# Designs tried in a protein design run: designed miniproteins, single chains, continued (4). Part 32

Each design is a single chain, and the fold is of that chain. pLDDT is the mean over its residues in the fold that is shown.

## One batch from the design tools (miniprotein)

Design m13081
Fold by ESMFold2-Fast:
Structure m13081 (fold): chain A 95 residues (1-95)
Amino acid sequence: AELSPAIEAALKELENIDFNDEDALKNFFTGIYGVGPKTANAIITVIKQKELTKEQLINIVKDLLQLQEEKGPLTNNDIAKVLGVSVRTLLKASS
């Protein structure tokens, strides 16, 4: 299936972000509908703990953005499922 122009634009933005720039990554994630600052910090923490590659991160973001377009604002359950972690792990990472 073809990605929406909005998802394609977001993925191109992510490709240009320095993977070590946590502030830029946090600002990117807070742009996703349903992702607040604490959740963005939790996502970054999980990425670092799992030592995810930039390609794996791009695929995760694609899945999050597609899910957001299908069902509206992302919940902690939605984000945890896409990241492959428990909701408890995601919530602990935000603390």
Scores: mean pLDDT 80

Design m13082
Fold by ESMFold2-Fast:
Structure m13082 (fold): chain A 95 residues (1-95)
Amino acid sequence: NGQQYRDQGIQLFQQGQYQQSIQYFDQSIQQSSNDNNLRSQSLFNRGMVYFRMGDFSTFIRDTRQARNLNTDQQMYNQYIDRMRSISDQISSSGS
């Protein structure tokens, strides 16, 4: 189901398997048509994978769509702030 696909996507993302992670998040999104919260989380997580791959445009698209489905705009803004902090840290450290 959508929750299982989301969890598998996160695991694959943590293992650096970005392409496979995206496939699992896509399945989670498709299976979450009746669960806006799960769909929002899966879209945000897929966006994070694209961000790590250097595809910032897709990250923005997915996170914007996730925000539209999530009624907690403040919580969503905290996620964006965290991602900006991580981006700044990566750029500064040159790792």
Scores: mean pLDDT 76

Design m13083
Fold by ESMFold2-Fast:
Structure m13083 (fold): chain A 70 residues (1-70)
Amino acid sequence: SAEEERLAKAQALADEVNALGDRYQKIVKEIEEAKKNGDFEKYKQLEEERSKIRDQIAAKLKEGKAVVDA
């Protein structure tokens, strides 16, 4: 049961990482569009969002490893 709970939490974190990865790819495309349009304010905002998502992915991966390694 405790092992099943750990595995379920690890799977939930993996699903969250996948969802963040999809959002990251969308933002990368929006950054490219903002650059083409010369929208520097949107570009800066999207770069900040991209960095935030990258940090969230790293945190979720670290949490998942800690859950499995416990």
Scores: mean pLDDT 84

Design m13084
Fold by ESMFold2-Fast:
Structure m13084 (fold): chain A 72 residues (1-72)
Amino acid sequence: MLLYELDGDIPDGSPVYYKGKRVGEVHEGLAELFVEVDEVEVKLPDGSLKKVKVKKVGDTIDYVVAAVDKVL
C-alpha cells in the first residue's frame, strides 16, 4: 500500500482509476493506492473523469520501521 498526495482540489470520497480500473479513493487530498503511478484519473461528483498528477508520500509500513531505527 502506497500513500499519494493528489495535485489539486479533489473532493473526499472521489474514486481513483488507473487504466480503467478502480485503484483507490480520495481522503483529505490523499489516496492509498496498490499501484505505483505518477498520474491517475479521478471521478468527480459530476461524473467526469479528471487526470490528476500524484506524488508518493511514502509506505506507512516502511515509515514505521525507519522511525524506530532513528529513535536513539
Scores: mean pLDDT 69

Design m13085
Fold by ESMFold2-Fast:
Structure m13085 (fold): chain A 97 residues (1-97)
Amino acid sequence: KEEELKKEVKELLLKAIEHLTAELVKLKNEGSDEKEIELVEEAILYVAEAAHNIDNPEKTIEYIEKALELLKKLPKTEEVEKAIEYLEKALELVRKL
C-alpha cells in the first residue's frame, strides 16, 4: 500500500512537471517577463526534487510547498492551475505516508 501510494504521488508530480513545462514553453515563445520564466523554472526544479525525495515524506512535502509558493505568484493560466491541482493532490497523499 505504501509503495502504491508513493507511485501515485510520483505520477502526480510528473503530471505537474508536464503542465509547468508547457507553461514554460508558452512564456518563452510569447517573450514573457524573465522573472515569470524564472519562477516556472524554479517550480519545476522543486517538483523534480520532491519526486527524487519520495522515500523521505518530510522533504517531499517541503519541496511541494516551495513549488506551490512560487506558482501562487504567477498569473493563473490553465497550465498553472492544473499544476497546482496536481501538486495539492500529491501533498494530500504524501501526508498519508
Scores: mean pLDDT 87

Design m13086
Fold by ESMFold2-Fast:
Structure m13086 (fold): chain A 70 residues (1-70)
Amino acid sequence: SMDEELERTRELIRHAEEMLRRGGDITMVLMHIMAASSEIFLLEKRYGVTPETRELREEIRRLEEEARRM
């Protein structure tokens, strides 16, 4: 379902945030960001652009900016 796919995408974002907070491997952080971005693309392809997918894209954008500073 859309709700289950949204939750899975949020988990990927949460893991990336946690790794970044700990000063972890930047390559792994970027890989998780890319995975989450791909999941959002598939969600939008199946269900269209929604408030939830827009919010998730904004979260990814912020994570990418933070990762770029490392």
Scores: mean pLDDT 84

Design m13087
Fold by ESMFold2-Fast:
Structure m13087 (fold): chain A 90 residues (1-90)
Amino acid sequence: KEKEKEEAREALEREGERLGLEGAPTLARTGARIAEAMIDEGVMSAEEATRLTVEAVRHAGRGMEEHREEFEEGSKELAEAVNKVVDRLE
């Protein structure tokens, strides 16, 4: 039980690190709490609970990552446009 819960936390933490997003650690922590609750209740095996929560976090994180890339690229394009206008004035 304790070892299984620790393994679930480690798996979710690794997924959060893989996503590399500012919100990913919070998402991973929430997933770990869900996995731990499922393990405590014995609804399914610890391995199955961990797999399901990792998969859910990965899907959610992928959506966040896609939106972040669009936001980051848009910010760079705006900065470049401003610099081009300034360059024209000189």
Scores: mean pLDDT 66

Design m13088
Fold by ESMFold2-Fast:
Parts: structure tokens; C-alpha cells; sequence
Structure m13088 (fold): chain A 75 residues (1-75)
């Protein structure tokens, strides 16, 4: 189970950088807490328009974040 989660993280990290993961984490937290919403939304739109933060990269980053949270609960 732990090995499976580590493999998911390793596989998804091929499609997303640590910087993108941290940025997605910041965006999700800001949206959830309704803070900096206008700035976050504008930046996210510009990044999507430029192809830097596409839907696949967002999905991969979210998968890594979720797997890391599950590992923390197992440790």
C-alpha cells in the first residue's frame, strides 16, 4: 500500500515540477479559504492561456498532493 502510493507520486512527478505542485497547493488553499481569489484566478488564467499550467498538469499535481496526504496518515 505504501509502495503503491510512492509509485503514484513518482509516476506523476514526471509530468509536473515541485514548483507546479506547490503552486497548485497554494491555489487550492486560496480558493478554499476565499483569499487572494482575484489575483489567483487571473494568474491561473494566464498560465493556462500560455500552456504552462494545463489541466493534465493540474490533475497530476493534485494526485501527488492526495497521495502525500495518504502517506502522512500511514506514518
Amino acid sequence: ELEKLKKIIKENKKYVTPEIIDFVRFVLRSIKNNTNFDEVNKLLEEMRRNGILNPKAIESAKTVIEAEEKIKKLL
Scores: mean pLDDT 70

Design m13089
Fold by ESMFold2-Fast:
Formats: C-alpha cells, structure tokens, sequence
Structure m13089 (fold): chain A 66 residues (1-66)
C-alpha cells in the first residue's frame, strides 16, 4: 500500500501506449520485465523512490481493482 499513489503518478507519466499495454498485461496477471523496469525508472525519476521490480509488479497487480 505504500507506493500505490506514487506508482499511479509514475504510470501516468509513461507514454499512453505503454500505459495501455500495462493495463492489459496487469489484467492477465503478467507484465513484461521491460515494462516493469520502465515503471521503476519513472517512479525513481518522479518521486526519487527506489523500488524493486518485484515490488512494482506486486503493486501494479494489486491496483487492478482501481
């Protein structure tokens, strides 16, 4: 639950095509490692927060109810 709001902002900063791909993959329960890395980098750039790929993945999958 920590990072949820910041992760949403990081995803919103990504290109629209990447956001659509992430939304589709999250609904399938699978996300490409390259897209997880893009979200992690956006999070670090926008908030300064350094998160693991596992943490980003788990938070994105948890956000599928939003």
Amino acid sequence: MATGGNLGAAVAALPEETQKRLAADVSKGTVAEEDLEAVRRALAATTGEEASLESVRDTLLGMSGL
Scores: mean pLDDT 71

Design m13090
Fold by ESMFold2-Fast:
Structure m13090 (fold): chain A 92 residues (1-92)
Amino acid sequence: ITKEEAEKAIEEIRRAVQAAKEDPSAAPEAAKKLRELGKRFPGAQATLNELAKALEEYYRAKDDPEKAQELLAKAEELAEDAISLLRVGAES
């Protein structure tokens, strides 16, 4: 992948997580976009699928503040992992 493609993918990841953080109802659509992003970036696909799953679980837990907070924290951690994988892939 090119550095420009990686930077655009990183923006998509950050935007998706931020949208879900601001509005839990945005999490299912964000998860769908992240799964599609994983198809374009095989090196990050497994992590992007785990991130998507965490956001889907976050939406289901939206009425449980403690569980929602834990799932959001997990999603933020997985997002940083996916970003790191995309940066490494662009530099190789």
Scores: mean pLDDT 83

Design m13091
Fold by ESMFold2-Fast:
Structure m13091 (fold): chain A 79 residues (1-79)
Amino acid sequence: SPEQRFQKLVEEVEKLFKEVAELAKDDPERLKEVLGRVQAALQQAYSLFERGDFAGAEAILNETIAWLKEVAKELREEK
């Protein structure tokens, strides 16, 4: 269902954010930037989902997941 897909994507965003937060724990400015973008993306995705735009909500979450994976990769390569 759209609800189950949405919840799985939100859980993936939260999981990846925790991974990025651990990798960037000694960089408060990077953490603030990542947190701000994740919060904005989740807020937008929830708003779209509430309006019945399931495709739009999933697109925002998928873009955020792809971005968080890239950030995690870059942070691992910097260490």
Scores: mean pLDDT 87

Design m13092
Fold by ESMFold2-Fast:
Structure m13092 (fold): chain A 80 residues (1-80)
Amino acid sequence: SDREIRRRIVFLEAELTAEIMLLRERLRDLQRQGADPAEIQAVQARIDALVAGLNRATALVKEGRLEEALAVLEEALAYA
């Protein structure tokens, strides 16, 4: 049902937000340590991809495209 899908979306948005926060902390640590620029860029690209997924899902929810929003969030987390 719509209500079950919406609750699942809220849960996955929270999980995705937590993953983004973890990756941002890793990025700060790599930057502080003067890590390889390629590794820093890879983590940044990962954060950007997850943020894009979250933004896409939010837009789909506003459009009432709940099943598509759910799929976007599930794919983003699976790719993490």
Scores: mean pLDDT 88

Design m13093
Fold by ESMFold2-Fast:
Structure m13093 (fold): chain A 61 residues (1-61)
Amino acid sequence: SKEEEIEEIINELLAAALDPRLSEAEKQARLDAAMARLSKYLSQEEVDAIRASALALIRDS
């Protein structure tokens, strides 16, 4: 379902953002890929909110 796909994408993104073994560049690539996938299901406002939250996690890790 769309909800299952969205949840999977967000969970993959959170796992990548919090993974201390991934470089910042790898985390950024995962973020960009996740945003492209989410844009098929969510509004631009929702995608931007998720991007902002994920970027904060990446910068803090």
Scores: mean pLDDT 83

Design m13094
Fold by ESMFold2-Fast:
Structure m13094 (fold): chain A 92 residues (1-92)
Amino acid sequence: SDEQRLLFIQFRLMAASSNVYLAEKSQHNPQLAIQLLEDARRDAEEVIRESEELIAQTTDPELKEKLEKIKERARELLKQADAQLEALRKQQ
């Protein structure tokens, strides 16, 4: 169902957010921080993809609004992860 798809998208967004947070706390271990940020990037990109697919398929305006907000949050996480990865790669 659309509601089940929304729950899976929200779960993946939560995973991406958690990995970005953990990467910030793992600066003493650059290899771990990089792995967490790469995982967060993949999850954020998948959230955007799945949200766009569900927006195209649904006629529920409330669900569309929720998915657009989820996409915006995922894009911000992706930007944050990219910035942190670039900084870490320069330190190697």
Scores: mean pLDDT 88

Design m13095
Fold by ESMFold2-Fast:
Structure m13095 (fold): chain A 99 residues (1-99)
Amino acid sequence: MSIGEEIKKAIEELANVKDEDLERFFRQYRVLLEAAYMEKNILKESLKIKTPADILIRLNAFKDEIPEVKPSRELVKDAIELLKKIAENMGAEVPEVEI
């Protein structure tokens, strides 16, 4: 099982989440959604997430700087963009999904 296949599955699941399920979905994907918030709002260019391992490393390093993150469609879009960036950095195939 390749990491690229896992990223593709996560992107497809994120793209299909219904607005009414955002709260439940946030509980399942909290780490990824908090990482997406951090990537967009906290991390400097030199510290941007490049691999899945960077997600946990950056979250642990910046945990005190992450506010209470609210589930939203914008945050889901940010998470999909983060996963696409990670896939591209790893040379994995990126699925075409509409958000």
Scores: mean pLDDT 74

Design m13096
Fold by ESMFold2-Fast:
Structure m13096 (fold): chain A 82 residues (1-82)
Amino acid sequence: MQAALKKQLEEERKRLEEEVERLKKKLEESTDPKEKEALQHAIENLEKLIERLRDAIEKNASVADLTRLLQEARAALLITSD
């Protein structure tokens, strides 16, 4: 169970990293200061989530913690899929 959850978290971490790169490109292309600020906040939030996923995997977090983080990662990706 835990090994499977860690694998899923690693896959979602890669998706979050890809989303961060997409948002960074959009930030470079944006001319709206409000949009730039929103994109910067979104990038920072995703980078913090990526760090939490890495930490949970490295410290052998509980199945409950890994499951919660997996749900958070998937929710974040759904919100940014606009």
Scores: mean pLDDT 80

Design m13097
Fold by ESMFold2-Fast:
Structure m13097 (fold): chain A 74 residues (1-74)
Amino acid sequence: MVADELIKTLLEGLEKGSEPVPDSEIDELEELALEKAKSEEEKKAIETIVETMRKLNKLSLEQIDELKEKIKKL
C-alpha cells in the first residue's frame, strides 16, 4: 500500500534527523501517491501522512526521490 511506504519513509526521516525538504518535492510526492491510490480511504490516509511529513520536515531529498520511484512502479 502506498500509505505504508510513506509512513516508513517518515519514520526513517524522524530517526535520522534529516535536513528540511522543499515543499515542491513533497507536493510532487503527494500527487504521485494520490494517483496510485485505489480507494477514498487510502487517499485520506495519504493526505494525512503527507501533512505530517510537511509539519515534521525530517526527510532527505534522497528518501523522497527513492519513494517517488517506488510509487511510480506500483
Scores: mean pLDDT 71

Design m13098
Fold by ESMFold2-Fast:
Parts: structure tokens; C-alpha cells; sequence
Structure m13098 (fold): chain A 82 residues (1-82)
């Protein structure tokens, strides 16, 4: 359903952001903190996808919200550290 597609799209985006952060932001402490936040966002998005595949739309939405918060924080720190 649409929930699985949304969670997959977010996960794909989070993985791309993490790859870019590792390439451009790994040389500073701030950038490395951002990378850790993006790694957490990927894990949360993977859990959201798992929950969506099981039909747990509420659990999937809650994990995606947490993933979005970690992605924003981690992305911001990685940008500052790049």
C-alpha cells in the first residue's frame, strides 16, 4: 500500500543523504556527529518500512517522524561540518 511506498521512498532518500555526508563531511567532528544522526535516521526508516509491511501504519508513522527529526538534525550538522 501507500504506506510501504512512502516508507521506502524516505529510506532511499535517507541512505542517499548518509552516503553524501560520509563523502563530504567525515573530516570534521561536527560532520561526524551529523553522520551519526543520519545513520540513526536510516535505522528508524528501516523500522518504519518493516512496520508498514506488517500493516502497522501508526507505528510506521511514529518511526518515520523520528527518522525525519534525526535526518534534519544530522543533515544540518553534516552541512555545517562540510
Amino acid sequence: GGQVSAAQSFLDGAKKSLKQAKKYASSTELGRQGIKGLEEAVKLAQEALRLAQQGDGKGASEELEKAAEKSAEGGGLAWLGA
Scores: mean pLDDT 85

Design m13099
Fold by ESMFold2-Fast:
Structure m13099 (fold): chain A 86 residues (1-86)
Amino acid sequence: FEALREALAGKSAEEIAEWFKKNVLLDSKGDKGALKLDGVLYYIDESKNYYEKVENGKVTKISREEVEEFFREVEALLEELIAEAE
């Protein structure tokens, strides 16, 4: 996560929001999501309680705890950087 923090540090709130708009996708209900980082798609379906990593057409199930921790860190970082930019 250090690389993400470094890349977004000193950016305006608009620049941070635009980056997340391009890399974080949520369905209309908010219970399913996708995050694309470094060409890898992480998919979450909370209604089915499963998580998938999609890379080069290969689907791999990953730990729920790992993905939830990752998204919590992304959310916290987003809040911190937007607050600092404003």
Scores: mean pLDDT 58

Design m13100
Fold by ESMFold2-Fast:
Structure m13100 (fold): chain A 100 residues (1-100)
Amino acid sequence: MSIAINSRIFNASFIPGSNINIQITIRDSNGNSSTRSFSLQLPNNLGDSSSISDSFIHPGSNISLDISVTATRLSSNQLQITTTVRSDADIFLSINSSLL
């Protein structure tokens, strides 16, 4: 079992309750990569979080990955995106997150 976690703070103006698009890129130690896009509604209150989860087969590896993305409003100008990826396989994973 492998768990990879990435956390990033984005500095921009964020409207309470608006939808954001998040792109997650996952790379393994065997040179395979996958990209997943999520649409998530931001919380109305500062300090609150919204989360979305998905499961998919990682291309080229045939490994099942479980992904969870959490967006936390730290301030009117700061959003924290935390991505957790889990696999039953013993594989090294790296994660990158971006806002679209």
Scores: mean pLDDT 83

Design m13101
Fold by ESMFold2-Fast:
Structure m13101 (fold): chain A 79 residues (1-79)
Amino acid sequence: VSDEQSEKAVELANKLYPALAELAKKSGINNPGLVRNFSLAIAAAIVLGDEEGLEDNLEATAKTFGVSKEEVRRAVEKA
């Protein structure tokens, strides 16, 4: 992974964090580290064009937060 791709992933993860934190909070989850890890995993998949990794991380985030995969995707798209 190039330094440029790593920087883009971190920047995108920072943009995604507030939206995912709001979903987690609505579900009663107060774990900043967990939200940060999902934000970074989703951001990395997007930056690398990893469609399968993106779908897997959206599903894992949805199951962990107790929300639908569609709600997670919508939060990511709005960020």
Scores: mean pLDDT 82

Design m13102
Fold by ESMFold2-Fast:
Structure m13102 (fold): chain A 99 residues (1-99)
Amino acid sequence: SEKEKEISERAEELLLKVKDDPELNRLLMHAMIEKLMGEELTESQKAILALYYLASGLFEEAKKLLSQVKDIEKAVEPLAGSLDKEEVVELLEEAKSLV
């Protein structure tokens, strides 16, 4: 859909900023490894991994992960240093609401 394309493009731009931030890039890498190993993800790991899924066009996986996030604003707090917190929150809430 056109809305999915818009969300994916916005997520790709945010993911480039994540890759340029050593701490956020580490958080993303740890989230991927822990997910692969069947470990419990933190709320922040779920949020950053959901961004990666959205950027990759994996909307069903992103939505499943976001459904497990209790408080998106709190989950995004660790990302706020290099990313605009409000922009990330709005994107993830829009993605969660996609039908």
Scores: mean pLDDT 86

Design m13103
Fold by ESMFold2-Fast:
Structure m13103 (fold): chain A 74 residues (1-74)
Amino acid sequence: NKKEVRDLVLKGVGYVLRAIAAEEEGDLDRAIEDLELARDYYRKLSTLVTGKDKADTQAAIKKLEARIAALRAA
């Protein structure tokens, strides 16, 4: 429902913002952990949305996975 979708978006965005703060402080391990949590919330969101919203959510997941891989390679 709309409330569950909104709550998952807020949690996912919240963890992305925490990851950005962790990267700026040089805490790459925390940044990776927070991005993985954001990814998991976005994966749940992708099961609840359709059409353009699903495509946008799947694109966001791929961007998070690419960023996690880049930080792990650093």
Scores: mean pLDDT 88

Design m13104
Fold by ESMFold2-Fast:
Structure m13104 (fold): chain A 70 residues (1-70)
Amino acid sequence: MLLDPEEVARRYRENGIELSPEEARELILAPPTPVQQEVADKLRAIGDEIDAALARARALGVPLLDVLRA
């Protein structure tokens, strides 16, 4: 989900924290922590594995409902 820097800055100001749109952009673009990146990489790998399984099921003509029930 893409965050709007102006919206992020606005929300911070509403909570009493003065944040410019430029500072909000830096927060959005800040590199994820190693832990966050590791979790994201693992979730992406699981998603790729599910997509590969669905692609194999389609190639073999297996009904998707049978794959989802396994």
Scores: mean pLDDT 65

Design m13105
Fold by ESMFold2-Fast:
Structure m13105 (fold): chain A 86 residues (1-86)
Amino acid sequence: KNEEIKKKLAELLEKEGLYDLAEEVRKSSLEDAIDILTKKIIDNDDIEKSLKLIDILAEALGLKEEEVKDMKEVFLEQYKYRLEKE
């Protein structure tokens, strides 16, 4: 179960040309892999790249479209708040 999710996550990252992230995911536990991706999403200044990483994570986890949209909305609200405070 967890190994299958990890394999799918790594494959999706490789498909997008994110080979270094895919290798980190393959070497990590599923929990650590999710944490690595979440950190990359938050630390990335490129909104489009962060949204793509959310899509990759959601697809690997088998999340519903509604759940994916909610995750993106929360991320965008937090990102906008950060920019408005700078």
Scores: mean pLDDT 77

Design m13106
Fold by ESMFold2-Fast:
Structure m13106 (fold): chain A 69 residues (1-69)
Amino acid sequence: EIVERLARELLETYKALIDGNLDKVKELNKRADEFRKLVEEAQKNPDAMREALRKTREEFEKLGKEYEK
């Protein structure tokens, strides 16, 4: 689903950015913001989305922690 795909993309992009350039990390931040908006819109389908969101959130939270550093 959208959440799963986006989260994976974010994770992969984050890894590449860290290895590549810090400047790119700024772009990642923008994508994270867009992701939040998408999640809010997808709220219309909470039943199916909740399950996917749960898994995606775990991976995303890990990413966020490293980014803060």
Scores: mean pLDDT 63

Design m13107
Fold by ESMFold2-Fast:
Structure m13107 (fold): chain A 92 residues (1-92)
Amino acid sequence: DAIDRLVAEQHDDGSWGERGTLEETYIALDDLAKLGACAALKEAVSKLQKVLQQYDFVPRSFRPLTPGSPQDTLLVRMLLVDLPKTYPKCFS
């Protein structure tokens, strides 16, 4: 049920939270990992990875997440890299 709620709250762009911020998205992904929802976590990370790959070749204004600074882009990439490093069993 907690996992089902988290999955249902994910936006089409792969973000979480009312504002779709990097912080809210990171908290949701970390919660999924702690709950052992590896399948949902892997799917969410893959969705965000595809979005970020598109962003690399387009203006920042096309970014579906709501980050407002260059540091936010780095934080999102660290989220996609750091989270798999921290919970490697979910990304095996």
Scores: mean pLDDT 63

Design m13108
Fold by ESMFold2-Fast:
Structure m13108 (fold): chain A 60 residues (1-60)
Amino acid sequence: MTPDEQAALAAMRSLKAHLDAQGETDPEVIREQGETVVRLLSRHHGFDEEVLRKIMEEVL
């Protein structure tokens, strides 16, 4: 795993921990929040969107 993939994985794990702490169980809301993180990381940090989606599916 590259340093960028590790950073993306850490971001997705942080999102999951945040959603779990809020008691969020709605799959649609969880997916929307994951997609928001994918868009932010791809646009502002140049991460590969396909790799980010795989990490999202692995974590969320």
Scores: mean pLDDT 78

Design m13109
Fold by ESMFold2-Fast:
Structure m13109 (fold): chain A 99 residues (1-99)
Amino acid sequence: MTPEELREAYREVAEAFEKASQAAKNGDKEGLDKAIDEVARNVARLVQLLDPSADPELVEKAVRNYLRQLYETLSPEEVAERFRKAAELARKMAEDPEG
């Protein structure tokens, strides 16, 4: 794993969460479902870079199920805010992946 690969992975996670936040704000259920899939896939890739022993398919399923549970239990406004904060955190990690 190179620092640049890690920065790119965090950027991709941030962009996916930004899309998810916007879809939630707009009430775009289809866009939100696609954005959740994109988040899960990008988080799985990020986790695999940080821990090569992690099973990316299991991580992807776990993240997807967790995000869908949030979407089904919280208001659209709460979901949008959580995804916005997650995107901001991922953006910070992209700027300084080591701390």
Scores: mean pLDDT 82

Design m13110
Fold by ESMFold2-Fast:
Structure m13110 (fold): chain A 124 residues (1-124)
Amino acid sequence: SLEEKIEQIKNETKALIEAVLSGAVVPDVLKDLSEEQQKEFIAFEGALELGRLLGKDVEALIEKIREKGKPFKSASEIKEDELLVQLTLRDYRKENLYIVEKKFLYEQLEELGLLDFFEELLSV
């Protein structure tokens, strides 16, 4: 069912957040990020997956992030009011990674009805 698929995305995303925070398996790009930034990065992946499942216009969000965000170069460039996102699921190449303002991303997720899900994932 749709509800079972939503729970699966939630549980898999929470498990990945816990695995990354425990240091079990961490992609090289995430090693230089704070624990909060690592959570936000993986939580956004889960929110994108849910958005696609629900038929939300995720591609429009990705285009807006490309226009308003900054291409990722190093963790030191991420400001306190910014977070790192991936535009293609599980593609950790730098060309697919963008730094975006938290306020902008939160407003976009709210418009898509994904903000509550994203915030629940951050509570892990």
Scores: mean pLDDT 85

Design m13111
Fold by ESMFold2-Fast:
Structure m13111 (fold): chain A 79 residues (1-79)
Amino acid sequence: DKFEKAIEAMAESLEEAGYDSEAYREALLNKDLEKLVDLTVEIFQKETPLSPEEVEKMRKILLENIEESLKKEEEALKK
């Protein structure tokens, strides 16, 4: 649930930037965070060209979003 919420939050942020969430499903099936980020960047660039700086920030924001959501889940379980 929390993990899915993290993906949803990330999808919303990317949708506002002009990205669709279809790519998320395929990456999630592989449970590969690195691939998820790479696919997101590649697909986003195919739809809307980004500067190298924007690409770097996007990758970091995506990883931060996923890591934060996963960390929140672990924190809740830490009791």
Scores: mean pLDDT 63

Design m13112
Fold by ESMFold2-Fast:
Structure m13112 (fold): chain A 95 residues (1-95)
Amino acid sequence: STLDEGFRAAAEALIEAVKNPDKSAEGIEQMRAEAEAAGPKLLEYFEVALEAAKLGDLEGVEYAIKAMYYLEQGKEEEAEEYFEKAKKLIEEKKK
């Protein structure tokens, strides 16, 4: 779907951003500040997306971004399901 393509593109962009901190550190800090302003749960989801991005875990970033999206839509149960999937992928990537 177009929405799924959007999540994949956003995940790819975040991975490239973390690879180029000299060009993207300010943008990442702005995204973190925006997440923090939105609430502690969205900030937690963003930090997991950032951790997955630093590991090059495209699928993990994608699920973390989906979690952020559904939380912003007020769909807390769907958000938590995607967040748990993201965390599981990150743990598997670390093995």
Scores: mean pLDDT 86

Design m13113
Fold by ESMFold2-Fast:
Structure m13113 (fold): chain A 82 residues (1-82)
Amino acid sequence: SEKEREEAIKKVEEEFTAAEAELQALLDAGDWEGVIALLERISKEAKEKAETTPNEELKKIYEEVSERAEGLARLLREALAA
């Protein structure tokens, strides 16, 4: 349901608060290779959490996080190669 999805999103946001702080520090330093590495780590961790969670809504959110982080890492790699 919509409410279950909203609760799942909030839980995932709370779990990734430290990753957001790490991302900001890397961006402030101009460390784009570090940003890519962090996004790849987030994608892997989210994928593992999606596989282990008994909660269907959390699984969907973790899968979305994994896919988006992987996509962003790919786009950044392409941008740095240009």
Scores: mean pLDDT 83

Design m13114
Fold by ESMFold2-Fast:
Structure m13114 (fold): chain A 85 residues (1-85)
Amino acid sequence: SEAVEKTRAFYEELDKEYREKFEKSNPEEQKKLAKEVGLKQVELLYELAEKGLETELNIKLLEQYKKYGDEEISKLAEEKLKKLK
């Protein structure tokens, strides 16, 4: 599945970019990094849905992010859902 391959590549890239930075960060910095990762995850879900890759599943996951406790992540997910409809 192209969606699976793209998702795997995305998480491999995140692991390389954020793992070391996360390990060297205090709890406040880790919270900010987790937010950056969440925003990137929302962008990936939107990209996959727009390309017609497992669109129903990716929309469902975006709806879960819309209910996320972080306001910026929630707002971005809502914005992306509006663009898909």
Scores: mean pLDDT 78

